# Designs tried in a protein design run: designed miniproteins, single chains, continued (4). Part 20

Each design is a single chain, and the fold is of that chain. pLDDT is the mean over its residues in the fold that is shown.

## One batch from the design tools (miniprotein)

Design m12668
Fold by ESMFold2-Fast:
Structure m12668 (fold): chain A 79 residues (1-79)
Amino acid sequence: MKSLEEKAKELVARAQEIIAEFLKKDKSEEEREEANKLVQEMDELIRKYGEALRAGNKEEAEKYLKEMEELIKKLEELV
């Protein structure tokens, strides 16, 4: 359903697009390190989201989804 799973897939796809655009631009090493840290945070949130879904905890899954949206905004600011 129109639900957390579709939204999570869209957020991951969006993050990948932003990272691809970022990598096409010749960015400084410091900017690349900052982007890399945000990517690592995204991976951790994806793991926590998956664990919450497996536990049947929809409220926690929704919380992690919102944190993923915030990380995407930070990634967009870097590009």
Scores: mean pLDDT 78

Design m12669
Fold by ESMFold2-Fast:
Structure m12669 (fold): chain A 98 residues (1-98)
Amino acid sequence: SLEEELRRELEANHDPATVERLERAREEARGWSDEEMLEAAEEAGRLAGELAGRDPEAMAEQLRAEMAEVLEHSEPAERLYAVAHTLLALEQLKEAKK
């Protein structure tokens, strides 16, 4: 299945701790609405913009638009992994902010 193929690719390209974090985030997002996924992308963009000294709201709008494109054009399993990567990035950005 596509989900099994994506899982194997994840395991081939990431260390075990990162795989566990991504799988946890994927499972968390499994019941999410499209709006919840878009909001996570906005928050990641806003925080990335703040930390980079860029316009946070412009970055939030950009990442929301990129997530909307993923949600329109990807299979359900791919959507969940895209959101999982966004959640991992958001966790890392929050850690960098302190």
Scores: mean pLDDT 81

Design m12670
Fold by ESMFold2-Fast:
Structure m12670 (fold): chain A 104 residues (1-104)
Amino acid sequence: SLLEEIEKLIEEIKELIRKTVKDQKVVDALVATLDRILDLIKEIIKLSNNDKKLQESILKAVKNVLENIKESEKLPEKKQILTIEMSLGSLEVYLSTVKVSLKK
């Protein structure tokens, strides 16, 4: 299912963060953010009555986050962390906007 693909990508992002970020407190904070993002995605999918096009759009957004993080891997750790935080923040804003639109 599309949700299973999204969950797999979220786990890949978590694994990449654990491999690239050396500060365990920062890793824990970013992983907690990803857990909140996945919960928000699940809530949106439920509110949308399993809308396939919306799930495909969310999958694409999560893929873009993974690619941004992969591209940042060769940057200094401080810039990698900033790139991860900005990418996750943009995803969370997108998802929050989608959720608000579904409540109308």
Scores: mean pLDDT 87

Design m12671
Fold by ESMFold2-Fast:
Structure m12671 (fold): chain A 96 residues (1-96)
Amino acid sequence: MSPIAAAKVLKSEKNRATIEVTAAVASKARAHASADADPTAGELVGEADLAAGGTATFDIEVPEGHTPLVQVTGANGDTSVAGGGLSAAPAPAPPA
């Protein structure tokens, strides 16, 4: 059972990503920048406690070769990961 009801990337830039997660159940969200795209091997950048239907937004600084990931752990012990693919190259943002 996924503790994530919704996840979206709000912004993706060369060295920074903003990821929003919405919890389906009471959960703890942990934001990581991971060289291996493994949320257990990543550096913890931020965390938030979420109620059912609660949202958290993480602004993650992404060092070279790292991937922004948000791991959400539900009160029932289930975990899910939201955010970045394993691709180390951010797509160039079009000029705004």
Scores: mean pLDDT 68

Design m12672
Fold by ESMFold2-Fast:
Structure m12672 (fold): chain A 97 residues (1-97)
Amino acid sequence: KKIEELKKRIEENPNDADAYVELGKVYYEQGNLEQAVDAIRKAVALDPNNAEALLLLGKIYYDFGNYKAAEKYFQRALEIDPTNEEAKKLLEEVKKK
C-alpha cells in the first residue's frame, strides 16, 4: 500500500527526493535491502546533503556487512548534521568492527 503510493508520487514527480527516502525506509523496514539501497541512492543523487538519507544508506550497508561503506556514510551524515546522536552512536559501533 505505502510502496504503491510512494511509487505513484515518484512517477508524478521523479525529482521528489523525500519520496525516495520514504520508499527506502519502507523497503528497509521490510528487510528488502537491495530495493532500499536503490531508493536511497536515488535520494542522495537528488540531494547529496540529506543527512537522513546518508544515515539510512550507512544502516543498509551495515546490514549487508559492508562496515567500511557504513562508516563512510555515517561519517558523512554526521558532518552534515553534527547533532545527530544516532549517527554518532552508529559511527562508534561500526569503528569497533
Scores: mean pLDDT 85

Design m12673
Fold by ESMFold2-Fast:
Structure m12673 (fold): chain A 68 residues (1-68)
Amino acid sequence: SVEEIFALLSQLSREAYEEFIARAAELTAELRAQMRADGKFSEADRAAMREEAERRVLELARELLAQQ
């Protein structure tokens, strides 16, 4: 959830947080590009993309916290 992401982000060092912002932007851009390549443009596709983006961003936050 968004709340879980924020809770994890509050525990990151400045360096880890800056890495998170950079990698999260890259992950969402890659996911968007892949969905466009797959011809996925519907409202349902956008909802699925938001869910997948939240999942990947949450995993990224967890990974960076574990590496501290």
Scores: mean pLDDT 80

Design m12674
Fold by ESMFold2-Fast:
Structure m12674 (fold): chain A 62 residues (1-62)
Amino acid sequence: SHMDALKAAYDAALQELRQGKSPEEALKAATQAAKSVDPSLSDKEAEEIGLVATLQAIRELY
């Protein structure tokens, strides 16, 4: 589901950022996680979910 994809993307982004990786690396990981959980997502949809998740992870850490 869209919600499961968002959760997976958020967890991936948070993990990357906590390891000291860049927001760009976090976005890539988040997008890949969203696609892995929901393969029906288009590339654009997965990237949009990844972006929202990455922004939420950044907000959590600052």
Scores: mean pLDDT 85

Design m12675
Fold by ESMFold2-Fast:
Structure m12675 (fold): chain A 59 residues (1-59)
Amino acid sequence: SDELANKGLSIYRKKYAELFDDLFNKYKSQGYSEREARLLAGLETRKIADDEFGKELDS
């Protein structure tokens, strides 16, 4: 039970960390500064997480 819960949380944390990295690299390749790319990636990652994770938690 705890093992499955910990695995689920780790998967979600890893998913959003990987999404952030992908978006950060995308914005960097578009010519944004490192600081701007971090902000844009963070905002977009949060929006995606809120849209997906919020619906899953409401079950």
Scores: mean pLDDT 74

Design m12676
Fold by ESMFold2-Fast:
Order: sequence, then C-alpha cells, then structure tokens
Structure m12676 (fold): chain A 90 residues (1-90)
Amino acid sequence: MDEVELRAASLLAAYRGLETPLPAPAEAELRLFEEVRRLLEERYSDPARITGLEMLALYVLAEQPGVLEPEEVLERAERLEEELKKKEAE
C-alpha cells in the first residue's frame, strides 16, 4: 500500500466513523472532504454516482494534499469519471 492509498483509506474510514489501525487524517483534509461530499449531494441525486465520485474525490485529495478548494476537488473527480468512462468504451 503506497502513501496515496493509505491517505485515501484513512480519510474514508474517518468520514465513515470506522475504527481502524490506519493513522488519523489531518483535520483540514477531513473537513475538505466533508465539504466536497456536501457539493456532491447538492448537485447529484443518483446515490450510485455520488458514491463513485466520492471515491474519485478521495483519490484526488490523497494525491494532492494541501491547498485545493472543494469545488476544484469535485471538478477533478468529475474529469476522472469521464476518463474512466472513455477507457471502458475503448
């Protein structure tokens, strides 16, 4: 497990309230993820798509920790969703 996978797993576990031996994420990262989650629920009504974009947002946050705005995280997650859809069509 690399550092990106570890950070993504830690964020998800903390957000879900799961007890885990994984290190606790930084509060700022958890707060940013919570705000992205609110934007997802505001924009989308399909629970399956919300879950998919949530997982992609966790990956974006894990790869680029720091200064991203919630809107930028969501935009990057949506771009990854489109790229994955194109790969499935090829």
Scores: mean pLDDT 71

Design m12677
Fold by ESMFold2-Fast:
Structure m12677 (fold): chain A 94 residues (1-94)
Amino acid sequence: AMLSDGSPTLEVDVELARARREDGKLVLTGEIVERRHFTATSPEEARALGEELAAWLRANPDVVVARIDTRGPAELGHAFLEPVAAAQRELEAA
């Protein structure tokens, strides 16, 4: 699959929502701030896009990922999701 003209592409739809702290925990307010779409064809590209989103989340600590939908190769999905999940954990711990 990776060596054909139809090479599998990771597609990611991200829903970003405003959050607030309640009892020391981040909770969703129900306000959708932005929807983003990402595509990646390599693990390196997927990780770079995930790190970019992670950096944005750290810069916007009142916004969290409310939903992520991933389609395509699981390895590319994991490469994207790992840095994003790390940023979310850091925001919950702060």
Scores: mean pLDDT 79

Design m12678
Fold by ESMFold2-Fast:
Structure m12678 (fold): chain A 87 residues (1-87)
Amino acid sequence: MEIEKAGEEAIKAIKEGDREAALEHIRRILELGKEAVDKGDFDSVELAMKELNRIEETARKNGDLETEIEAGVAKLALAVLLTVAKK
């Protein structure tokens, strides 16, 4: 729920050209995803990664390279943490 809302707000910010807001929402999704990894809530981790992927694609289509890179890095960080947590 909170992860999906942050994802929707990030996409809205990208479409409105508000990069600062988009980056803040990406950071919030990353924090929520890290908390989900720590709790073993893998469904929420997968949701966070799905939202970050949607943000990355939206930023790419809108030519927002900084937001695209930030979303991609956050997604990679969660993928690494998820892999370690499942070990």
Scores: mean pLDDT 86

Design m12679
Fold by ESMFold2-Fast:
Structure m12679 (fold): chain A 78 residues (1-78)
Amino acid sequence: MQELLDQAYEHLERLAREENDVPGLDESLAAIKEAFDQLPRDEQLRAAERILTARSLRDAMDILGEEVDRMFLRDGRL
């Protein structure tokens, strides 16, 4: 299970390297990792699998946004 999280973080770092010297890239990575860490452990694994399919940091942010929105929708639906 830790392997999926490690692979997701490696994939995010790889996407960062591919985007090369983009201003605010470190802030974007930090925000993505922070949002990821805020997810419950079970949701982190699901998000990790989805992040592995991301083609860019923007895609990764969209994936995390969807997972975070699911949490808000669960609370708002109550």
Scores: mean pLDDT 68

Design m12680
Fold by ESMFold2-Fast:
Structure m12680 (fold): chain A 102 residues (1-102)
Amino acid sequence: MDYLVIEASTIAPDITLITVYSEKYPETAKAVARALQEKTGATLVDEEENRYTLLVRGKSAQEVVDEAERIALSFPEILPPVERVKLPDSAYVVLPVEGKIE
């Protein structure tokens, strides 16, 4: 099993960066990042092969990760988190990704 990592850091009083990353499931990371953009209005600021960085305004790192975790768990291939850190200015969550069942 491999993982989707969602990490957020508050870089200014009203600006939080969130990164959605998966080494083995780039399509899942992309889908979660797009869902986060649609549901939160987050702005895509950087896109790599398996890593998507978005900018969120008016929310703490903890609030952004909580919302992103909720969005990620709406995907059937994403399982409940195995690791969480939730500080106001720095938060991350690690979620197992189940490969396509066939």
Scores: mean pLDDT 81

Design m12681
Fold by ESMFold2-Fast:
Structure m12681 (fold): chain A 75 residues (1-75)
Amino acid sequence: DNVEKLRRAFESVGYTPSDEELERLAELIGDDEELLDLVTKFIASTPAEKVPELLKRLLEAKSGEDLREVLRNFT
């Protein structure tokens, strides 16, 4: 379940997104297992202070390609 994998990644850095936010991210990722792995690892490696800004930028994405671009440009 992509929603649960994303929830665990965020919880590992001390953050709990809403179910709607997690469902939106899972929807954008779809069946792309490589993108899911990339997103979850990126979240887990993000400092707690930056997690809210990361989530905001991820939720602004319109596609899986946009998610990849967000991860490349997030600093």
Scores: mean pLDDT 85

Design m12682
Fold by ESMFold2-Fast:
Order: structure tokens, then C-alpha cells, then sequence
Structure m12682 (fold): chain A 62 residues (1-62)
């Protein structure tokens, strides 16, 4: 379905951004994926917290 294709695209974008340590892009792609997949709040919150922690660590190391 169209929604499934959009979710797969958002997932790919999310993973690509993470691989490049582009946390801003990863967050945007993840938010789109979470909305398309109606992701549970607990899962969404935990992953967003992990992204914020990873971004903070990357900035501190730079």
C-alpha cells in the first residue's frame, strides 16, 4: 500500500541518517515513520531519548 511504501522510505532515511550521524535528519525521518506506523508512545519516547543522547555525545566528542 502507499502508506507501507512511505513507511519503508522513512525507515530507510532514518537508518541512513543514523549511519552518517545526522541526528537532526534521523529525528525528522523517525517522527514521520512513527506517525505513519502509529508507533506506541513508550517506544517513540525511548528512541527519541536515545537519539538526543547520541547527538549530545557526538557534540561533546567534537
Amino acid sequence: SEKEKQALEAREQYLEHLARQDYAGAREAYEKLAELMNMPEEVRDRLLAALREAEARARAAA
Scores: mean pLDDT 77

Design m12683
Fold by ESMFold2-Fast:
Structure m12683 (fold): chain A 92 residues (1-92)
Amino acid sequence: GPREVGDLLSKGVSYILKQKFDEAIRHFEEAERLAREIGDPESARVARLLRRIAKALKEKVPDETIAKLAQEMGLGPVGIEELIEINKKVKE
């Protein structure tokens, strides 16, 4: 149900912070699937955007691409900058 979707999203974000992007992607894919099954289009949209961000971080895309995806998700300047810093650290 909705609690399982929220738990998967939270665990996925935790994996992004740990730079475990394959684990993050897997959790967001499961969150999107469950959100679709329960008829929650907003959680499905959030899961898709977070999966795209995790994949972009894994693929070491330009910082501008990460910023654009974070903006689509509605993150503020601090959240956008945190994701850019993770992206820079992954490229080191």
Scores: mean pLDDT 81

Design m12684
Fold by ESMFold2-Fast:
Structure m12684 (fold): chain A 74 residues (1-74)
Amino acid sequence: SAEELKQAIKEKVPNAVIEGDGKTVHLFIRGRTPQPNALKSDAMHVTVDNIEDMIAAGKIASEFGYSVIGPPGL
């Protein structure tokens, strides 16, 4: 479920900010990627502090069967 995914990400990446409960995970890095003005349709936005945390969050989301979209240009 979305809540189980959010908990798993928070356990590995405690500083992650997670918004929405959609089936597609969009990854953002604070200060390095464009920040969305609004939640995308059917999306879960995950904002982390660095590339290592982004990779960790993406792997967890993929293991839960979610589609994962990384930041453009990274």
Scores: mean pLDDT 77

Design m12685
Fold by ESMFold2-Fast:
Formats: sequence, C-alpha cells, structure tokens
Structure m12685 (fold): chain A 81 residues (1-81)
Amino acid sequence: AKELLFEKMGSGGVLLSPELVEKLAKDLGLDEATKEELTNASFSADDLSEIIQYLYKSGLASKETLEELSKLSIEAALKEK
C-alpha cells in the first residue's frame, strides 16, 4: 500500500485534500513527514484508479477514504480532457 502510493506520487495534476491525506495517514499508519510529502504530491486519474483498486483489494483503506479517492479520480479524468 505505502509503496504503491509513493510510486504514484507526482504522476498527475490533482492534489489530495488535507482531509484525504489525514484519512490515508490513519488507514496506512503514515508518519508526519510522509503526510507532508503526500500534501505536495499530485496524481493522475489512472494512477488514482490503480491506488483505489489496490487499497480495496487489500482492505487497508476505509470506505470513506476509497469514496473520496474515487471522486478525486473522476475529477482528475475530467480535467485531463
């Protein structure tokens, strides 16, 4: 989970909200330094979709976190067109 998230950082043009970063940090047990890196990271729609699929299958993220990531992925896809 953490490794996939780090691999996808900087891949696109949408930023995670501070609230979504806090949810991911709670679900994945991220430290404060990693949270700060995530707040500055941008993601593409395709990479967000891959992250969502992995987190869903692994059971590591809450339903609320997955729903917010899904909304962000849709918004990213709309902005990329």
Scores: mean pLDDT 74

Design m12686
Fold by ESMFold2-Fast:
Structure m12686 (fold): chain A 82 residues (1-82)
Amino acid sequence: KLEEEIKKFAEEIAKKHGLDVETVYRALKLAAEGAILHKQGKVDEGNKKMGEAVRLLREAGASNEVIQEALKKALEIADKYL
């Protein structure tokens, strides 16, 4: 279900901002994984995943505001399933 919620949100963000759905989905999945790792005390690994998510979104053409919104939502989704 976590993966399903991430997929739905990725489709919404991609359509709203004209971004590639697959790239946004991959980035949000990495962000959610990073959030979970951070919660488990694996801070360095979590930060690495989060950095990869930011890079993918930026390369996809997302603005800094869109990147921040996407990361915040991915964190909220991850928290719901922890």
Scores: mean pLDDT 81

Design m12687
Fold by ESMFold2-Fast:
Structure m12687 (fold): chain A 63 residues (1-63)
Amino acid sequence: ELEREIDLSLELMKAAVAKLEASRGDKSAPARMAEAYKKAAELSEGELKEEYEKLAEEYEKKA
């Protein structure tokens, strides 16, 4: 569904913005990246869902 794909793209953009903020020293950015990837996983299925869940767990541990 187009709406789901748009929402997924938005969450991935949020993750990218948070990654840039992390590179500038924002200590809260890993938590925001984890949240964005968690939502991306909820909007995905199959292998893509597993990849985003793994990314969310990785950044949650760094927060």
Scores: mean pLDDT 79

Design m12688
Fold by ESMFold2-Fast:
Structure m12688 (fold): chain A 64 residues (1-64)
Amino acid sequence: GSEEEAEEAFQAGLAAEKAGDVDAAIKAYETVILKFPNSRYVPDARKRLEELGVEDLKKAVEKV
């Protein structure tokens, strides 16, 4: 279901952070927010993006 896909995208972001691939982590967290906006993982994905220096998440998403 959509929640399993959102979880996979969120976990991919965490794995990318552990590997030091910040760009891949940002893309994975943006995928959670853009494709699964009603997912329980959205607040956590937003928090991870803020910690990675994406202060205005809505504006960052609107630029892609």
Scores: mean pLDDT 75

Design m12689
Fold by ESMFold2-Fast:
Order: C-alpha cells, then sequence, then structure tokens
Structure m12689 (fold): chain A 85 residues (1-85)
C-alpha cells in the first residue's frame, strides 16, 4: 500500500542517516558538527512525518519524505567531500 511504501522509505532514510552520523564521528569536529546538525533536522522532520501519517495526510507525508531525502543527500555530500580532504 501507499502507506507501507512511505513507511519503508522513511525507515531506509533514517537508517542511512544513522550510518552517516556514525561515519562522521571519524572526521574532524567541524565536519561532525555539520553532519550532526542535518541529522537533528532529519529527526524533527521524521517526527512530523509520523504525525502526518497518523492524520492520514499522505500528501504532507510525501513532502516531508522528500525533505528527509534532501537532508540524507546533503549529509552524504559532506562526508564525500571530507574524504577528499
Amino acid sequence: SMRDELIERAKELVKRAQELGAEALTFPPEVRARVEEKFRQLEEIYRQFGEALAAGDYERARELLEKMQELVDEMEKLIEEAKKA
């Protein structure tokens, strides 16, 4: 179902963000702080995503999922750029 697909995608994004957060611990404080800030934003959006699902607002849930994807992409870019330094 649409609901199950949204939940599964959100779980995958949260898992990826957790992996990136753990990887960031191996980098200098400035890189770690930037990744941690994006992770905090993702946690807040994930909370709002849960509220949207509970309300049956699937359009809102999809918008929040897109924002979570953007944050994961930004975290991945920060880590990849740090690896090149």
Scores: mean pLDDT 89

Design m12690
Fold by ESMFold2-Fast:
Structure m12690 (fold): chain A 89 residues (1-89)
Amino acid sequence: SAEERVVEAAVEALRLAAEGKLEEARAVGEAALPLAEELEAAGRGEEVERRALLRAAELLEEMAEELRESDPERAEYLRKMAELSRELA
């Protein structure tokens, strides 16, 4: 669905940003913006954001586990971001 496409784009942008690929993250976000704006205008923005935040929390937790040994400071930061994403959802 359109909602699923926007949620997937938000999660992909977050993954890229967490990897330090800020330009690629921005490009993914920009590509999804017209569809996100359509969903917002249709009154679906709140639900799409909630779904994106929950999916983002899952991704951030997965990335934190992967970085646990190689970059424990980044892993801890990602865990805190995951907790914040769940609270905002």
Scores: mean pLDDT 84

Design m12691
Fold by ESMFold2-Fast:
Structure m12691 (fold): chain A 76 residues (1-76)
Amino acid sequence: MSKEELLRLAFRVAAEAVREGYEKGLTPEQIAELARQRAIDEAKKLGVSPEEAEEMGEVARNVALFLATALELYDK
């Protein structure tokens, strides 16, 4: 799998976690952890290295944290 494909996976997982978490009233930090864990799990299923899976988890976490924090800020 290419880095572009892994990045697309991380962004997709982050967006899904933000959508679900926001609807459920989760905090930005809880949404970020949800995105991180889901991205790691999906990357591992694709057979990438543990290091690449952790990298994708961090990308998904940071994207989800940014989006969730922005939504919370603009909702106020």
Scores: mean pLDDT 82

Design m12692
Fold by ESMFold2-Fast:
Structure m12692 (fold): chain A 75 residues (1-75)
Amino acid sequence: PSAEEFQRRLIEKTTPRFGSLFDKSSVLDVGVEMGLDPEKIKEVIDKVSVSDTWVNMSDLLKALVKEGLLTGEPI
């Protein structure tokens, strides 16, 4: 799955807080819906999280691509 498709689905599913922060549960749900390994997604989320609840979209996409879970370039 592509980073562009992941970003599109996440934006469709939930409204970002402060323009760029997404809830961890919504991120996990999108990843699972796209066929990504839930354990790997949780690991990446924990590495890039800005709080217990929120992750930044750009940091998340870069990390998911670096870990080989997504293809393409993050914005």
Scores: mean pLDDT 78

Design m12693
Fold by ESMFold2-Fast:
Structure m12693 (fold): chain A 66 residues (1-66)
Amino acid sequence: MLTDAEVKAGVAALYLAIGNLAERKGDFEGALSLYEKALTYAREAGDEDLVAQAEENIARVREKLA
């Protein structure tokens, strides 16, 4: 069975995937919200790779909205 941390990492990965889909459709505001949720779950999971991915995606989308 998955640990609580592995479940949270999975949820973070799912939010990254949905955020990427929103970004591909030009929904940068929606993508930002989804990536911020991914960052929260990645931090709770203690998964530094997912945290880095979420932070990079947030920075990119914020630049598009600036």
Scores: mean pLDDT 85

Design m12694
Fold by ESMFold2-Fast:
Structure m12694 (fold): chain A 95 residues (1-95)
Amino acid sequence: AVSAAFAELDAEAQEFFDNSKSLEEFLKKLEEAGASELLITLVRMALEGLPPEEVAERLAKLPDPFAQALAEQFRLSAEGAEEARERHEALVAAL
C-alpha cells in the first residue's frame, strides 16, 4: 500500500527500501537522507496502528510533495482496510 509512494523518492531511498527487511529500518535511512521529523513521526504512527485516514489528513497538510503522495496512499489504504474488515466479519459470521 505504501510502496507506490516510495517510487517518487530518489534512487538511493528506493534502493534502501528494497534492501530493508522492515519499514522501521527504511524510516531510519529516510531520516538520515533528510526527511522531516514530522513526516517520520506520522509514518511511524501509521506503523503503530493509527487509522490510515487520519494519517492521510495530517500528511496532506504538509507542504512536501512526498508527504502529499504518501497521503494519497494512506487514503487508498483506508478503503482497503474497511474492505478487509468487512470480509473478515463476513467469514466469521459464516462459521
Scores: mean pLDDT 58

Design m12695
Fold by ESMFold2-Fast:
Structure m12695 (fold): chain A 52 residues (1-52)
Amino acid sequence: HHMLSGPAQAYRDRLFDEMAREAGLTDEEKAELRQLPESERIRKLVEKMEKK
């Protein structure tokens, strides 16, 4: 079910930036997470947010 990167990818990138900002991630942590597959990236973000 994968066809285009288009708006969906841009939307996911924006969501990641918003969540990372809310979680208080550093630029270093954001760069590391962006190298991970999306599933792992989201999992680590949620873990950081849950510590709040």
Scores: mean pLDDT 70

Design m12696
Fold by ESMFold2-Fast:
Structure m12696 (fold): chain A 70 residues (1-70)
Amino acid sequence: PLQDALEAAIKTYEELGPDEAGRREAIATGVSVYLSYHPDTTREQIEALAKEIDKKLDEYEKKKEKQKKK
């Protein structure tokens, strides 16, 4: 399910931080979770999913930055 993939990505992003390496790992984790439910997912679908997860991580980061004061 897509929701499980998003939650896994957000959790990984929380643990590794907001740099490019942490973001890549979070996206990879989310995609891996999705593939565990949908192992026949195509390369094009994986790329689309990775972009969607990246967008959700950006939204999550913006919410967290509000908590860090400035």
Scores: mean pLDDT 76

Design m12697
Fold by ESMFold2-Fast:
Structure m12697 (fold): chain A 98 residues (1-98)
Amino acid sequence: SPEEIKQAQIDALRSMLIDTLEQIRALLLEQGQHDAAARIDAIIARLKAAKTDAELQAVVQEALALMQEIAATATDPRVKALAAVAAKLAQLLLELLS
């Protein structure tokens, strides 16, 4: 059904976003950026715990804001690039949740 297709897209984007955030977290930890890594860990935990579209939308909006901040402020080109990818995944997920 159209609803099943939409849910599959939401699930796929959510998984891709979590995977990308986990990659950013690993790089930040390697660089000693423990506070930034902890902020990402909190978002990952909430993305995994979200049970409703409203809960998912709220945490994805926060993930988008954080990824835009990291993309703007990060000096490591890998972190900057992954944050930009994560921001795009968050934007696509928000479009489906709207």
Scores: mean pLDDT 91

Design m12698
Fold by ESMFold2-Fast:
Structure m12698 (fold): chain A 67 residues (1-67)
Amino acid sequence: SAEDARIQRRIAELRRTRDEIRARIAELEAEGARQGFMSPNQQTVLNFLRTVLGSLDALISQLEAEL
């Protein structure tokens, strides 16, 4: 249906955003490992990204359940 196609497109967009956030988390973790420490600003950004990632995973699961 047109509704299912719309939901599928939304899921694809969210999955792309999720992949970008996962890549950014990995970059920050690798930077912290190279430096031997994580600055407070880096920790704040990392925590924010992890929260956003969790919300995206929940939303994707909810939308997939509607198909």
Scores: mean pLDDT 89

Design m12699
Fold by ESMFold2-Fast:
Structure m12699 (fold): chain A 61 residues (1-61)
Amino acid sequence: MSEEELEREIEEAMDLLLIGVAVLAAKRGVPKEEQINFLRSVPGVSEETVKEAEERIEKAL
């Protein structure tokens, strides 16, 4: 495995973790808008990841 492949796998795992935390927080009563703003503030999070998190939060509520 190349260093670039390893970095990609780590980024994917981190994105899944961030999405999971955002969904859990939304279920606990934290506003969706706050969770989306939080994800956008995290370095390295793409707009695609933010969009995926928004869709998952809406489906989970």
Scores: mean pLDDT 76

Design m12700
Fold by ESMFold2-Fast:
Structure m12700 (fold): chain A 74 residues (1-74)
Amino acid sequence: MPSFEEFLEEAVRRTEERLAAARSLEEMDNATNEQLVEIAKRAKEWGLSEEEMYEVFRAVLTLYDRARRAFLAA
């Protein structure tokens, strides 16, 4: 099984890649929603705790908030 650390690192990397590819606020919102759904499914399959899953969600949402604010400030 992947470690929690490996799962978190992969989720962060995929989120950064998707946000970097987004060309509109709508694309950022869609990419983030797709990532949260994917993470929820995989977390359940891999047997992550609720606390571990929430930590991953927090990391994804932090990246999203940062990217969204940067886009709106441009």
Scores: mean pLDDT 82

Design m12701
Fold by ESMFold2-Fast:
Structure m12701 (fold): chain A 78 residues (1-78)
Amino acid sequence: MQIVELKATSGGSGSASGEGTLDGKPAKIAVAAGSSRPGTPALVSVEVDGKVYVGTGTIVGSEGSKHLVVALSKLEEA
């Protein structure tokens, strides 16, 4: 299972963008979800190694809007 971790600089509950990691690798990430609560479905965009990926997953952890952790169910090159 792939994990996205976003260390948000700004954003509302469940929706944020900024620098983060995909499986520990530095990436630019955007997350769109209805809340930051674990179990919430999320849409994810990831830019890593000069490629853009889009996917879906579930929020598994958060520290408000500052940190979001998403477990990916699907990730495909855009």
Scores: mean pLDDT 74

Design m12702
Fold by ESMFold2-Fast:
Structure m12702 (fold): chain A 56 residues (1-56)
Amino acid sequence: KEEEIKKVRDELVAKSQAIGDEINRAGPSPELGKRALAEMQEAFKEAGERIEKLRS
């Protein structure tokens, strides 16, 4: 379902933007960067799994 796949992509983009905004407000730090990377990796994995299920 193309609409569902688009929604997953839009959510991923929004999450990326929110993480960037948080880092900009707090300033760069190793701990924030590590958490942001982990959150993005989890989001990418979840999005990929959701898209694969929608395509199957």
Scores: mean pLDDT 77

Design m12703
Fold by ESMFold2-Fast:
Structure m12703 (fold): chain A 106 residues (1-106)
Amino acid sequence: MDEFYEAYARNASLILPILARLAREGVEPETPERVAEFLELSEEEIERAREIAKLIDPREIGATLQAHFGLPELSEEEQEILAEVLARLVVALENGRLAAVEALRA
């Protein structure tokens, strides 16, 4: 798990604005699948991201986005969806998809 937190911390300035944008646009149960399709994640990468997401505290993501981006209070479901998206973004970055992740910022 240290490798995940190092990758996240290194890329927080890229990842957090993407999560904030998705939260403002409204997250749906299908949002992680749409992100995986956009990032061209393999089935193996999606499985890895799903395992990583189980180790993330969704409440910490919600609190961070509220504190740093002025987002309204997020539901428990929205926080869980954003945790899954965060895990998928980290896996994409670990596997060299920086340009695709940056495109989600625009």
Scores: mean pLDDT 82

